# Designs tried in a protein design run: designed miniproteins, single chains, continued (5). Part 4

Each design is a single chain, and the fold is of that chain. pLDDT is the mean over its residues in the fold that is shown.

## One batch from the design tools (miniprotein)

Design m16111
Fold by ESMFold2-Fast:
Structure m16111 (fold): chain A 75 residues (1-75)
Amino acid sequence: MASLAALLERIREQVAAGDPYAASLALMTAGILKIEGLDEVAELVRRAADAAEAGDRAAAVRYLEEAARLARELE
């Protein structure tokens, strides 16, 4: 079983590697987290997806690092 923080760190690694599907994966993950009531983490992951789609990979990585940190605090 992977923790939420571990999943978010994996998405961060995919964004950092320039994976073209990483932004879509982040957007889907944000939607799932919002349905689960993890609104603060979902908002950070959505901002990461938006930054990645805009080509701001550095901002996307920072948002995912913050989301993973927050997820660890909630676990």
Scores: mean pLDDT 81

Design m16112
Fold by ESMFold2-Fast:
Structure m16112 (fold): chain A 75 residues (1-75)
Amino acid sequence: EEEIRKAVAETVREHLLGLGVPQEVADEIAKRVAEDPNKIVSAIEEVTRKHGIELTPAQVTAVALLAVGVMLEVE
């Protein structure tokens, strides 16, 4: 369970960094995702809004789909 949450959080963090999100913001989102992976979309939207970062709905959806894929692959 905890290992799955960590894997999901790491995947979200890496993809956000790839999209140009600052490391500090990506780390904050990853921490929230590690606490509750089911709130991935809300965590991304709330934290990016707080830091004035604009992500397209397609980018948010892509990150969420990758996270769900990791959850399903790990069981």
Scores: mean pLDDT 77

Design m16113
Fold by ESMFold2-Fast:
Formats: C-alpha cells, structure tokens, sequence
Structure m16113 (fold): chain A 67 residues (1-67)
C-alpha cells in the first residue's frame, strides 16, 4: 500500500541521516536513494499523499548535496 511504501521511505531517510552524521557517505547515499524510490512508489499509489511528496523532496535535497 502507499502507507507501507511511505513507512519504508521514512525508515531509509532516518538511516541515511544517521549514516551521514557518522561520516558514512556511501551508506547515506544508498539510504537516500531507497527513500526516494519508496516515496515515488507511495505517490504512484496515492498522488495526494503530501507526506510522501515532502519526504521525496527532502531526500532528493540531501542526495544532491552529496553528489
């Protein structure tokens, strides 16, 4: 469901932020990419899900800062 994809996106965003704080940039990138993937899947199931859109924008901003 869209909610299950959103939950996975939240978990990966949190893990990406933890990896970034620990200096593990490669792990942070992997987690932010997964957060983006799951948030996009959530929006495909429910385009009105504002939380997924906000999370997607945040994860993309972090990933762009690391590339």
Amino acid sequence: SAEEFLEKAREHLAEGLRAYDAGNIDEAIKHFEKAIEYAEQALKEDPSLEEARTLLEGARAFLNGLK
Scores: mean pLDDT 87

Design m16114
Fold by ESMFold2-Fast:
Structure m16114 (fold): chain A 80 residues (1-80)
Amino acid sequence: SKEEKRQEAIEHMRKAGEALSKGDYEAALEHLERALRAAREAGASEEAIEALEKAIEALRKGDLVTAGEYLGIAAKEIAE
């Protein structure tokens, strides 16, 4: 269901945040990519999807701080 996919996205966003706080680049990237996939399948807002895509882009550039900021935006948007 869309709700099951929404909860999957939220769980992976939570795990991505934990990985970012520990400087675990590989774990953060894996969880952000899983969160984005689940958010798309859940039919999340364009704003939530864009924020997750920008978090992944920042992380691929090695910018953990900017990745965390966009993850926070995505979490706020998906909660709506």
Scores: mean pLDDT 88

Design m16115
Fold by ESMFold2-Fast:
Structure m16115 (fold): chain A 60 residues (1-60)
Amino acid sequence: DEKKKILEKAVEEALKKLPPGASAEEILGEAYKILEKKGIVLTLEERKYLKELSEKKAKE
């Protein structure tokens, strides 16, 4: 799934811009900004996946 890889990369880019220990909400917000700049429109399923991925990364 090419779109899942795009979402994963957006979360990774968000983490690079944020300090260590950033919350899931901060990661999600930054990832949304990255995707908006790339002109990517998210479906409901993609938004859920992005949120879950952000929550997972915040716990790590």
Scores: mean pLDDT 80

Design m16116
Fold by ESMFold2-Fast:
Structure m16116 (fold): chain A 58 residues (1-58)
Amino acid sequence: GAAAGARAAAESGSGAAAATAAHEDSKQNDLVGARYAAEAARESGDAAAGATAERSAK
């Protein structure tokens, strides 16, 4: 899973990168990684990226 990478991306202020990680994890059937990436995207403060990541994680 990309959970650690997604969190690092969110810490850098890149919600879009975290959202991309959530989508890729979801496509690989890695729901745990997708959920962590979605949470990281929300932590970035980018509401649009957070919403996109959350859709991918579901």
Scores: mean pLDDT 64

Design m16117
Fold by ESMFold2-Fast:
Structure m16117 (fold): chain A 60 residues (1-60)
Amino acid sequence: MKEEKLEAARELARERGLDPETIEQVLKDNPELTLEDIARLVGASPEEVEKRVEEIRKKK
């Protein structure tokens, strides 16, 4: 769960030209962040974050 959110945020950050290490550190320091909070951080919609998390879970 937490690992999938971290990976999804990192991938979305890279796609948008953001520093994935900075986003990863924010999520590690704030594990309570919701999908909406993550979407705001990476410039995506909450639906996009949720879909990416689901894709990562399937890869396992």
Scores: mean pLDDT 77

Design m16118
Fold by ESMFold2-Fast:
Structure m16118 (fold): chain A 85 residues (1-85)
Amino acid sequence: VPLSREEAERLLALAEKELAKDPNSAAAWAARGAALLALGREEEAEEYLEKAKRLLKEELIARGYSEEEAEELAEAAVEYVRRAT
């Protein structure tokens, strides 16, 4: 189910609060992108989802995934967010 406007605004605020504590949180960048997609701000959402994908790929490589596996998993996660909103 797509986020309501109120849910999207709440998620955006929480994501921004988390980014103030940890600017490298892939989850917070993804949440920010998801909220902006739900609010119809597609260009801004894509920029933040691309940032989330990049950070997630780095985390996966650090956890022992290959660069190819990390790219595939990070891309799938971001695509899931796009389709869910």
Scores: mean pLDDT 82

Design m16119
Fold by ESMFold2-Fast:
Structure m16119 (fold): chain A 82 residues (1-82)
Amino acid sequence: DKEKEVQEMIDRFEKALKELEEYAKTIKDEEKRKKILELIKKGKEKLKEAKELLKEGKYDEAKEKLKEATGEILAGLKEIFP
């Protein structure tokens, strides 16, 4: 069931973004906090795109969008916290 798989990926990614947003509130370094918030903003846009693809029945494209978004966040976090 590709639809269910993509929905579960969306739910997990949305939860991860909320957890990252809470974590960002604990960061005292203003520049690092700003960079994390920018990553979250970009992640939310990718999440919206993935939800639209799911609604259109484009399950493989939605899955790739979520993988891309996850990779971009992980890469950005490694740059902020090397």
Scores: mean pLDDT 87

Design m16120
Fold by ESMFold2-Fast:
Structure m16120 (fold): chain A 67 residues (1-67)
Amino acid sequence: MKVEEGRERGRRGELPSVPLGLTAEEFQALMKELKGKIKTVNGVKVVDPETYEKLLERIGELLAEKE
């Protein structure tokens, strides 16, 4: 399990491995909606910029309700 992806943040099209302020279950629900738009590459899930933007929009709405 050797990977050299570069420990960086702010990459567009790459989904975070940790929840973005959501519970794991809530995040999984969002992922199910976008299942067809999500590609798995080297064990990481990536999406195109359009899908990523929509995902962030939905997460933002859910976070506003939780706070």
Scores: mean pLDDT 59

Design m16121
Fold by ESMFold2-Fast:
Formats: C-alpha cells, sequence, structure tokens
Structure m16121 (fold): chain A 64 residues (1-64)
C-alpha cells in the first residue's frame, strides 16, 4: 500500500541522513585538525586552541 511504502521510504531516508551526518562529522574533524596544525606552526596558540576544541567536540560526537 502507498502508506506502507511511504513509511518504509521515510525510515530508509532517516537512516541515510544519520549515516551522512556521521560522514560529514569525520570530514569536518579532519579539516579542523589540519587547520589547527597549520595555525600552531605559523600562528598563535590561542587560535589553534579553538580549532582543537572543535575537533575534540567532533570526536566526541562520532564516538558518543
Amino acid sequence: TLSQDEIEHSIAREQEEKNKAIEDLKEDMKRVKEEAARILREGSPEDAAVLIAQAQFYEQLENG
């Protein structure tokens, strides 16, 4: 039935969105870690600390 098909499609979409969110978090984490490393080498430790905290937050979201 249409209502049953719609429910199954909604469940599949929700699962895909969750998987996509996890993948996006991994990508963002990698980017901010790379930026933090560059800032640590070239810039101020204060600016790097913000990015390090952001990367830590992403790691917690991935594992929690």
Scores: mean pLDDT 72

Design m16123
Fold by ESMFold2-Fast:
Structure m16123 (fold): chain A 98 residues (1-98)
Amino acid sequence: SNEERAKESLLAAAELIREIAELAREAGLEEAAKRLEELAEKLEEAAKKGDFEKAKEILKEAVEIAEEIYEETGDRRIVTLAVAAELHVIAAEIELEL
């Protein structure tokens, strides 16, 4: 169903946020890594509940943190992962016929 595909897309976005958290941790940015892990968990919960508005809010905060990590590290993988996460949330919105 469209709802199942939207949920899968949001869960994929959460996995990408966890990958950014790992890159932050490898760079020694433990506080940023922990916050991204918390946001990924919240995004997974929003996906399970079908709370798309909450998912968008969580993504926005995660992207802002990813931008800060990129400014500190220069690691372009962070930008690639953040853009991919945004595209998955857009896919979820389309799948819900918005």
Scores: mean pLDDT 88

Design m16124
Fold by ESMFold2-Fast:
Structure m16124 (fold): chain A 66 residues (1-66)
Amino acid sequence: AADLALELLLHEAEELAGREAAERIRKTVDRMRAQGASADDVLRAAVALLEELSGVPLPPLVPTPD
């Protein structure tokens, strides 16, 4: 269950803030798991990171040259 939720979160992060943001969340998750953090703590941290990263200003649409 937690792994599926994390994969969905990473996919959402990639869509909203790009692959680099998703990779940062993945690395934090992996580090926390290696340190023995609970699944709930890992999910909470991933959600917080997505919130921070999705706050990054992005262009409203892809700029096309005239």
Scores: mean pLDDT 68

Design m16125
Fold by ESMFold2-Fast:
Structure m16125 (fold): chain A 67 residues (1-67)
Amino acid sequence: RAADLRELADLYEKIADEYEKNGDFQKAAESYRKAALAYRQAGDTERATELENKSDILEKKAKEKAA
């Protein structure tokens, strides 16, 4: 179960990285948030918190640039 959740989290993290590399910060933030939730469910709270912080930063940046 935890291993399956970590694999899912890794997939979302890879998707987020691709969006970030392409400058789509909003979609990158969303994917990082999904990865964080999966890590949290797997019991990896530290990694989940790291990705949540990254997601929040990217989401705020995207919103500020849209203003």
Scores: mean pLDDT 79

Design m16126
Fold by ESMFold2-Fast:
Parts: C-alpha cells; structure tokens; sequence
Structure m16126 (fold): chain A 85 residues (1-85)
C-alpha cells in the first residue's frame, strides 16, 4: 500500500477503530445467528485492522509493535475458541 505512517493521523486512527467496532458488531450478530465461521472471519478482519492501527501508533509512541501483535493474536485465538465452542 502506498499510504505510509505519515498518512496516519488522529482521524485515520479513529476511522480504523470505527471500522473494527463495526466488524466486531457484525461478528456478534453472526454468532447470534449461529454462523460461527462468519463470526470468526469478521473478528479476524477486526484484529487485522486494529493491529495495523496499533502498530502505527506504537511506532510513534516508541512502544514495541511485537508486544501489541502478541496481545492481539492471543485475544483472537481465545475469541475463535469461544466461538467454536
């Protein structure tokens, strides 16, 4: 993608968070409808959006991106396990 860290402003971060929230909302609706695989797919997409935004923010704040990636991957794995149960 051509957009670099310079394009990540507060507005872009807020847009990413709103997108992730929408995906999580849709995932919960899919789960309520009994579609576990759709819910997992939507949660994975939300995690990817959040990870990209978190990595951009971490780079600016001097936080190690690997810590955020590990935390999000652990959360996603637990979410997938809960949905499949």
Amino acid sequence: MEAGLEAVRAGDLEAALARAEELVRRAREALAAGDAERAIELLRQAAEVLLAAAEALAAREGVAPADLRAALEAWLARAEARIRA
Scores: mean pLDDT 70

Design m16127
Fold by ESMFold2-Fast:
Structure m16127 (fold): chain A 63 residues (1-63)
Amino acid sequence: SKEEELIKEIKELLPEMTEEDVELIRKAAELGMDLEKIIEGIKEGSSLETIIRGAKAVIKSAE
């Protein structure tokens, strides 16, 4: 799927991502997080910690 392709790109940009990090990003994307904007943010210098915080916030806000 398009989302899996974007997740793969994120993982290639942030190779330090754990399986748990990937799962959080996948869940946040299903809840409406824009993975293309996340990729742009990473390319502009956003850390893994910042991205994961954002994903957790999306998940918490949806539940």
Scores: mean pLDDT 83

Design m16128
Fold by ESMFold2-Fast:
Structure m16128 (fold): chain A 74 residues (1-74)
Amino acid sequence: SLEEVAQGGIELLDILLEKDDTRLTVDAALQLLAREARKHGREDAAARLEAVRNDTSLSLEEKVARAREILREM
C-alpha cells in the first residue's frame, strides 16, 4: 500500500543516515521512493522527492528530513 511505501521509506532513510549512507545511496533511495509514489498515483509526492534528490545545495541530513516530511504527507 501507499502507507507501507511511506513508512518503509522513512525507515530506510533513517537506516541509511545512521550507518553506511552516502549522498549517492540516499539519492538512489529517493529515486526508488519517487517511482513507487508515482505508481500509486501520487505524482505530486514523486515530483517533490525528485526535487530533493536533485538539490545539490542540501546536506544529507536536510535531504532525509525533507523526504520524511513528503512521505508523512502520503
Scores: mean pLDDT 82

Design m16129
Fold by ESMFold2-Fast:
Structure m16129 (fold): chain A 104 residues (1-104)
Amino acid sequence: MLDEGVKLLLEGKYEEAIKAFDEAIKKDPSLSAGAYFWRGMAYLKLGKYEEAAEYFEKSIALTEKDNPNSPSLASMYDLLAEAYEKLGDEKKAKEAREKAKKYL
């Protein structure tokens, strides 16, 4: 379940959290949107900004497909923008921030 991965993430065990989220997806693919989001958070905490952006994008794509008006999309786009800001990609960061505003 995602709860184990989130617990590991909160404890600062980012690499263990990533493995737990990967296992959660393998056991229950319906958890993919949430698992990709938390995996993105773990990569962001590890300073792996390219991977963080990739997993936030995967989470956003699944969340938009299932719940296009989900309020969680605003937070997801803000975190995607943070990852792009850390990478120095000002254009993608700005685009993500503008998307986040549409879900407020």
Scores: mean pLDDT 84

Design m16130
Fold by ESMFold2-Fast:
Structure m16130 (fold): chain A 60 residues (1-60)
Amino acid sequence: MLSSGELNVERMLRDYAATLSLEDFEEVVKRILARLATVVSPEELARIRKIAEELLAKKK
């Protein structure tokens, strides 16, 4: 895929979920979502947030 920006964020979230503790991953998610809120559409932010919430749920 040539449009890799969105894929890079999703991949990064999955990699962090696999390598970080629940607490560290929660902190990373907060920072990423706060940053993305200033640069992506509300629809894209909602999609990425949903992925992050699913990954957080799997770590419980």
Scores: mean pLDDT 75

Design m16131
Fold by ESMFold2-Fast:
Structure m16131 (fold): chain A 60 residues (1-60)
Amino acid sequence: SRELAILESVLAVLKAAIYFERKLAEDPSLSEEQRRLARENAERLEKEAKELEKKIEELK
């Protein structure tokens, strides 16, 4: 369905964002505070991705 395709696309974008936030969290050129914020962002996005995955499964 169109809705399923859109949600799958959003999930792909969220996964890309999680990847980049995790990279920033491990970047030694950033401050400890910046790395902590990136880790917190990754954790929040991971929760959103899990909720979206559940919604996608409900539409199958």
Scores: mean pLDDT 88

Design m16132
Fold by ESMFold2-Fast:
Structure m16132 (fold): chain A 70 residues (1-70)
Amino acid sequence: SYEEELAEEMIEDFKKVVEEAKKNKYSEEERKELAKLLEDKIKSFLEAFPDTPEEKIEEMKKLIKEVKKI
């Protein structure tokens, strides 16, 4: 579906941001701010596309957890 395609694009964007955080050796505070920003993006996405498959949302959340483990 279109929602699935947009969710995949968002997941890809999250991956790029996670890679950049690792490359730039983000501090704990920078990682917390990034995690909050990504969580807010998930909320906005679900408001626009409430029928997005849960497995796509879980993949996005997994990337947020990866940010917190840097």
Scores: mean pLDDT 84

Design m16133
Fold by ESMFold2-Fast:
Structure m16133 (fold): chain A 68 residues (1-68)
Amino acid sequence: MAEARAYHDQGVALYAQGRYAEAAAQYQKAIAIDPNFAEAWFNLAKALAALGKNGEAAKYGRKAKELE
């Protein structure tokens, strides 16, 4: 859990810098450790949408909602 949160926090910092691809990579690492981390799935979807990957964003956004 703590490690997954550390990756998620790094992703949030990268997203705030406009580094969306790097943010997405950190969120993916958080999810690899904690697949039930709804916030990480949601933020991955947002980062992918910012990159224009709307199909993947919609898929991962639905996954986040399943985990609520």
Scores: mean pLDDT 85

Design m16134
Fold by ESMFold2-Fast:
Structure m16134 (fold): chain A 85 residues (1-85)
Amino acid sequence: SEEVEELVEAVRKDLEAGTARLIEALTSPDPEKRENAVLALAKLFVEDSGLANEVFNAIARQLGPEFARELAKEVARAVKEKKYE
């Protein structure tokens, strides 16, 4: 939960730097880091959907629409299952 909160706070303080940190986590070979980034995005969508959409658009621009589409499914699942908390 601490790593998830750190990722959320990074985005809230600096959208560009926070998004870069999320992209690093999402493209990590470590499944725990990838899951923490998905949970951080899920938390952002619940708390601030506008900010979450800006982050998601930046991810789509850098990693491509197919990556963004699969990520959206994972984030939606995390929101439904309340795994972010």
Scores: mean pLDDT 85

Design m16135
Fold by ESMFold2-Fast:
Structure m16135 (fold): chain A 74 residues (1-74)
Amino acid sequence: EKEEAMQLVAEGLEYIMEAYKRIQQGPVTEEDKKLYKKGKELFSKGLKEIEKIDPELAKKLEEYKKKLEKAIEE
């Protein structure tokens, strides 16, 4: 369902942002890497479902994800 897919995207983004905050505040830990990886996985799963329902929104979310990854990973 669209609601479940959007929840996955939102949850993934929360994990990515939490990992980003932790990385900015100190040395990168294995826990920070796990949070980031989990966030990316959840975001990708939600995005794949959104693509079936709303391709325009999916393209915008995918572009946002790429920009966010570049900003964090450089």
Scores: mean pLDDT 78

Design m16136
Fold by ESMFold2-Fast:
Structure m16136 (fold): chain A 65 residues (1-65)
Amino acid sequence: MIELKDAIAMNDYEKAAELLEKELPQFKGTKNEANFYKYLSEIYRKLGDTEKAKEYENKAQEIEK
């Protein structure tokens, strides 16, 4: 998580997305999985990738049902 925070602080959102995607498998099936999808959605939104942002937002919402 420290590397992710550093990437966000530097406005390196592309690197932040890569770090989150790398860690995502470790959180699959845990209560934090939805939060990871929300973070990915926020990062892709900041990158201007609205399609990816919506994809991850939908995944987070499906888990929170």
Scores: mean pLDDT 72

Design m16137
Fold by ESMFold2-Fast:
Structure m16137 (fold): chain A 62 residues (1-62)
Amino acid sequence: MEAAREALDLLKEGRGEQAIKVLVEAGASKEDALNASTKAQILLSEGKEEEALEVLKEALKK
């Protein structure tokens, strides 16, 4: 869950590759991490930060 917040902050800084790496290291698959980071970036561009964080958390769920 902490990894999702860290990934969100990295996405806000334009560090998408690092955000994906954080999610993968926290247990997400490469595909899930990529898809979640892409969706979160779109949500962040729309000002939906809480929804972006939720998407990243879902990528880390079992």
Scores: mean pLDDT 81

Design m16138
Fold by ESMFold2-Fast:
Structure m16138 (fold): chain A 76 residues (1-76)
Amino acid sequence: SMQSWLDQMQQDIYQAALDSGYSDDQARAISNGVRALLSSINDPSVRDQIHQIVVDSLRNHNLDQGADQIRDLLLS
């Protein structure tokens, strides 16, 4: 279900943030925000792209670049 998929994505992002050296509070804030964004998007390919951008931006410690990429994707 979409709910199970969102739960999995939120958990993946939370863990990726922790693995990248973010605090528990930061990881929760990021994963909650991304879950809310993903739940508003109807296209599954766009959701997958956003998930990948977020994970990459966390690993690279460049959240601003990730935010810019997501904005560009959503405006296209």
Scores: mean pLDDT 85

Design m16139
Fold by ESMFold2-Fast:
Structure m16139 (fold): chain A 76 residues (1-76)
Amino acid sequence: MSLEELKEAARKGLEDIEKFKEKYPDLSEEVEKKLEELKEALKKVLEAKDLEEAKEKAKEALEELGKLREAFLKEL
């Protein structure tokens, strides 16, 4: 995976988060906080200077996505 592919995935992820928040404005405070944490992690991928840094930041974003998934499952 190239640096540009990782940044493109991060850009799409940020767009998906904004669309999700528009569709579900009454999200719980916990879920909303986890969405913001994921958004910040994705922004760090976009700020990465090289592929190694982008991969490291992408791993952090995947960890935040896992936390978001756990928060959603608790509300089901």
Scores: mean pLDDT 80

Design m16140
Fold by ESMFold2-Fast:
Structure m16140 (fold): chain A 66 residues (1-66)
Amino acid sequence: ATLRITTTLDVTSFIGLVLRLMGNPEIEVKILGENTLLVTTTLDEAEFEALVAELRADPRIEVEVL
């Protein structure tokens, strides 16, 4: 599944998010801009829903499921 992530995080927090996501071999991250990511996953449905819920828990992070 594919996600578009847009954030209002500072640079340090944004880098932290990128590194956290890239730590999972089932997740591919493309940086589209200063605060925008394209995330492609091979996660199962339950793991994918858990990831989306975790990301949406932060009000500075917007998640669009593509």
Scores: mean pLDDT 83

Design m16141
Fold by ESMFold2-Fast:
Structure m16141 (fold): chain A 78 residues (1-78)
Amino acid sequence: SDAEEADRLAVLGVIYFEQGKYEEALEKYREALRLNEKLGDKRGQATMLRNIGKVYEAMGKYEEAKEYFEKAEKIEEE
């Protein structure tokens, strides 16, 4: 299912992030985000947006990280 695929992509993103493979982590989290958007899963969307923010923060891209954290907060308020 799309939900199971989104979960698998999110886990793979975490693995890449822990290995310092930031571009691969972003790719997997963005794929999971798209599936959560298709499913209307607001909680899944917020989680993926926060994970993307954490990757940007680890890359030293603090302004991009802040934007993704703010997007996550807004979607949770809906």
Scores: mean pLDDT 89

Design m16142
Fold by ESMFold2-Fast:
Parts: C-alpha cells; structure tokens; sequence
Structure m16142 (fold): chain A 106 residues (1-106)
C-alpha cells in the first residue's frame, strides 16, 4: 500500500529527530494510523488482536521514549508487528509483547 509506505517514511523521519514530547506524540499518532490501515486491509475485526496490538504499540513507544531501543530497533519491531498483524498471528504478537516487556526491565 502506498499509504503504508508513506506512513513508514514519516515515522523514519521522526525517528531522525530529537526525542521530545511533541515528536513522541506525533510518532504515536503515525503508528496508530499505520497499524489501523494494516488492520483494515487485512479485514481483522478481532477485539483480542486489537487489544494486543495497542499493548505492543504502547510498549514500543515507552521503550523509545526511555531510550531503551535505538531508531533502527524501533523500525525493526514495527515491521515485526505489522507482519504478525498481516498474518493474524496472535501468538506471534504475544511473543513480541513479551520481548518488549523484557527490554523495559533492563
């Protein structure tokens, strides 16, 4: 999707900027748009899947805000989340959440 590619480009541009509250807020908005676009294209109406995705996105933003992950790791984790969403792989999303929680404990 051209829209997905444009959103990823905007996210990468924000990740090149300083970590400010304004940039983190915009990053969160772009991530929500990106994930919702992928959910719409896949036709996923599962509430459990949506809840898990929201948890993963929240954890990812907290890790980046607290400088626990690099910009490169952020993009890699976004791609992993998107791939799991495209495949409707609930178990994979749970595994990603577990990995993100472990990174927060360090």
Amino acid sequence: SEEIEELLKKIKELLSKPVTSENIEELGELLSLLVNKVIEEVGANDEELKDLINEAVTLLLELYKNKKISSEEFIELVKKILDAVKNKDIEKIKEIIKELKKKLEK
Scores: mean pLDDT 82

Design m16143
Fold by ESMFold2-Fast:
Structure m16143 (fold): chain A 77 residues (1-77)
Amino acid sequence: SLPSDEEIEALAHEIAAAVYDTLADNYVKQGKKEEAIKFYEEAKKHYERAISLASGPDRERFQKRLEEVKKKIEELK
C-alpha cells in the first residue's frame, strides 16, 4: 500500500530533523556550541512536527529521537 500524505510529510520532517541533528553534532565536535544549539533546536521542531503527523511505531521512533535531541541541548547549556 502507498503511504498517506501525512506519512510522507512526517518522513520529510524526519529527514530534515536528522540532517539538522547531524549538522549540530558536527558543530559540537568543532567547539561551536551556539551553532550546535541552534541546529539541535531546528531538529527538535522537525521531530515535534513528525510526531504530530505520525502514529504507531513511527511516532515512537520520532519520540525517542526527540528525547535524544532534547538531552543534547540540555548538556550544552
Scores: mean pLDDT 89

Design m16144
Fold by ESMFold2-Fast:
Structure m16144 (fold): chain A 88 residues (1-88)
Amino acid sequence: PASPRATVDVEIPVLPSTSRERAEEAARRVEEVLRATPGVDSAEVRLVETPEGLAIEARVTGEAAGIGEAVQRALAVLVEMGVIAAPA
């Protein structure tokens, strides 16, 4: 297609106080939000363990503007869930 397409990998560290079950719920919610955003063709989300703790890893493919909007919406949901700190 003629539309500019991109693939972006994002890793979002979760607060250390977050339980694994809550983090898994957050990852699933992020996947739903990303896939519901106009301009996103696909999104794959998983919970990973890093040396610094749990993180949500997302791979998003679609139109660049749509990916940006989707990531911002996902971050807002994570803040609302208490899984990450509000951005400064």
Scores: mean pLDDT 81

Design m16145
Fold by ESMFold2-Fast:
Structure m16145 (fold): chain A 84 residues (1-84)
Amino acid sequence: KAKELALPLLEKAEEAARAGNDEEALRLASLALASYKLGKEVPEETDDLEVEITLALSRMRVTILRLEHGSALEAVEELRREIE
């Protein structure tokens, strides 16, 4: 199920955020959201236009959450609520 693909990536994103690695946290959160929306594992490099667009939109959503909450950890937690 799509949620089962996303949750492990979100868990790693939270761990990265707690370690102070905001870039890695946002990268993993973006992959989690894209995997959730597509119902499949998402590679970072792809020639599949649907995957590429979904990943780009997921990065945008995660960036908006980061700006709204002021922290990568809170952005990842908000994204978890969106997926759950």
Scores: mean pLDDT 81

Design m16146
Fold by ESMFold2-Fast:
Structure m16146 (fold): chain A 65 residues (1-65)
Amino acid sequence: EKEIAEAEKELSKLPEKDRKRLLAYNANDPLKALKALKENNWDPEKAIEALIDEAIAQLKKAVGL
């Protein structure tokens, strides 16, 4: 699909280590990885931290914390 190809092309601009980590945290979905990257000013480390924070927040809501 055009969107997936474009997302992979944009992600290929990142260092391989950062690209692999970002993809792993986004279930290896290039579209989700690209969205997270764009929402965090093209900073892969911040994108990963934001995903972890969101997951923790959702877990806290689920358990009433």
Scores: mean pLDDT 76

Design m16147
Fold by ESMFold2-Fast:
Structure m16147 (fold): chain A 76 residues (1-76)
Amino acid sequence: MSAEELLEEAERLLEKAEKLKEEAKKLKEEAKKLKETGDPEKIKEAEELEFEAEVLEGLADIYRGLAKILRKKAEE
């Protein structure tokens, strides 16, 4: 693998992480709106969306971590 290929892969992983973060943000905003209704059924839906958003944020963190490793390898 060339240093250039490692940097390109790191950039792709960062793009994937950004998309996951945006999706998580949308889920959190939807959950906030559901919680504002005060309806117990909708609050339960909001909790499920918040959990999904947390999972997506975790995946984004993993992709960012992998991108850092690839960048470090490209500098070696």
Scores: mean pLDDT 85

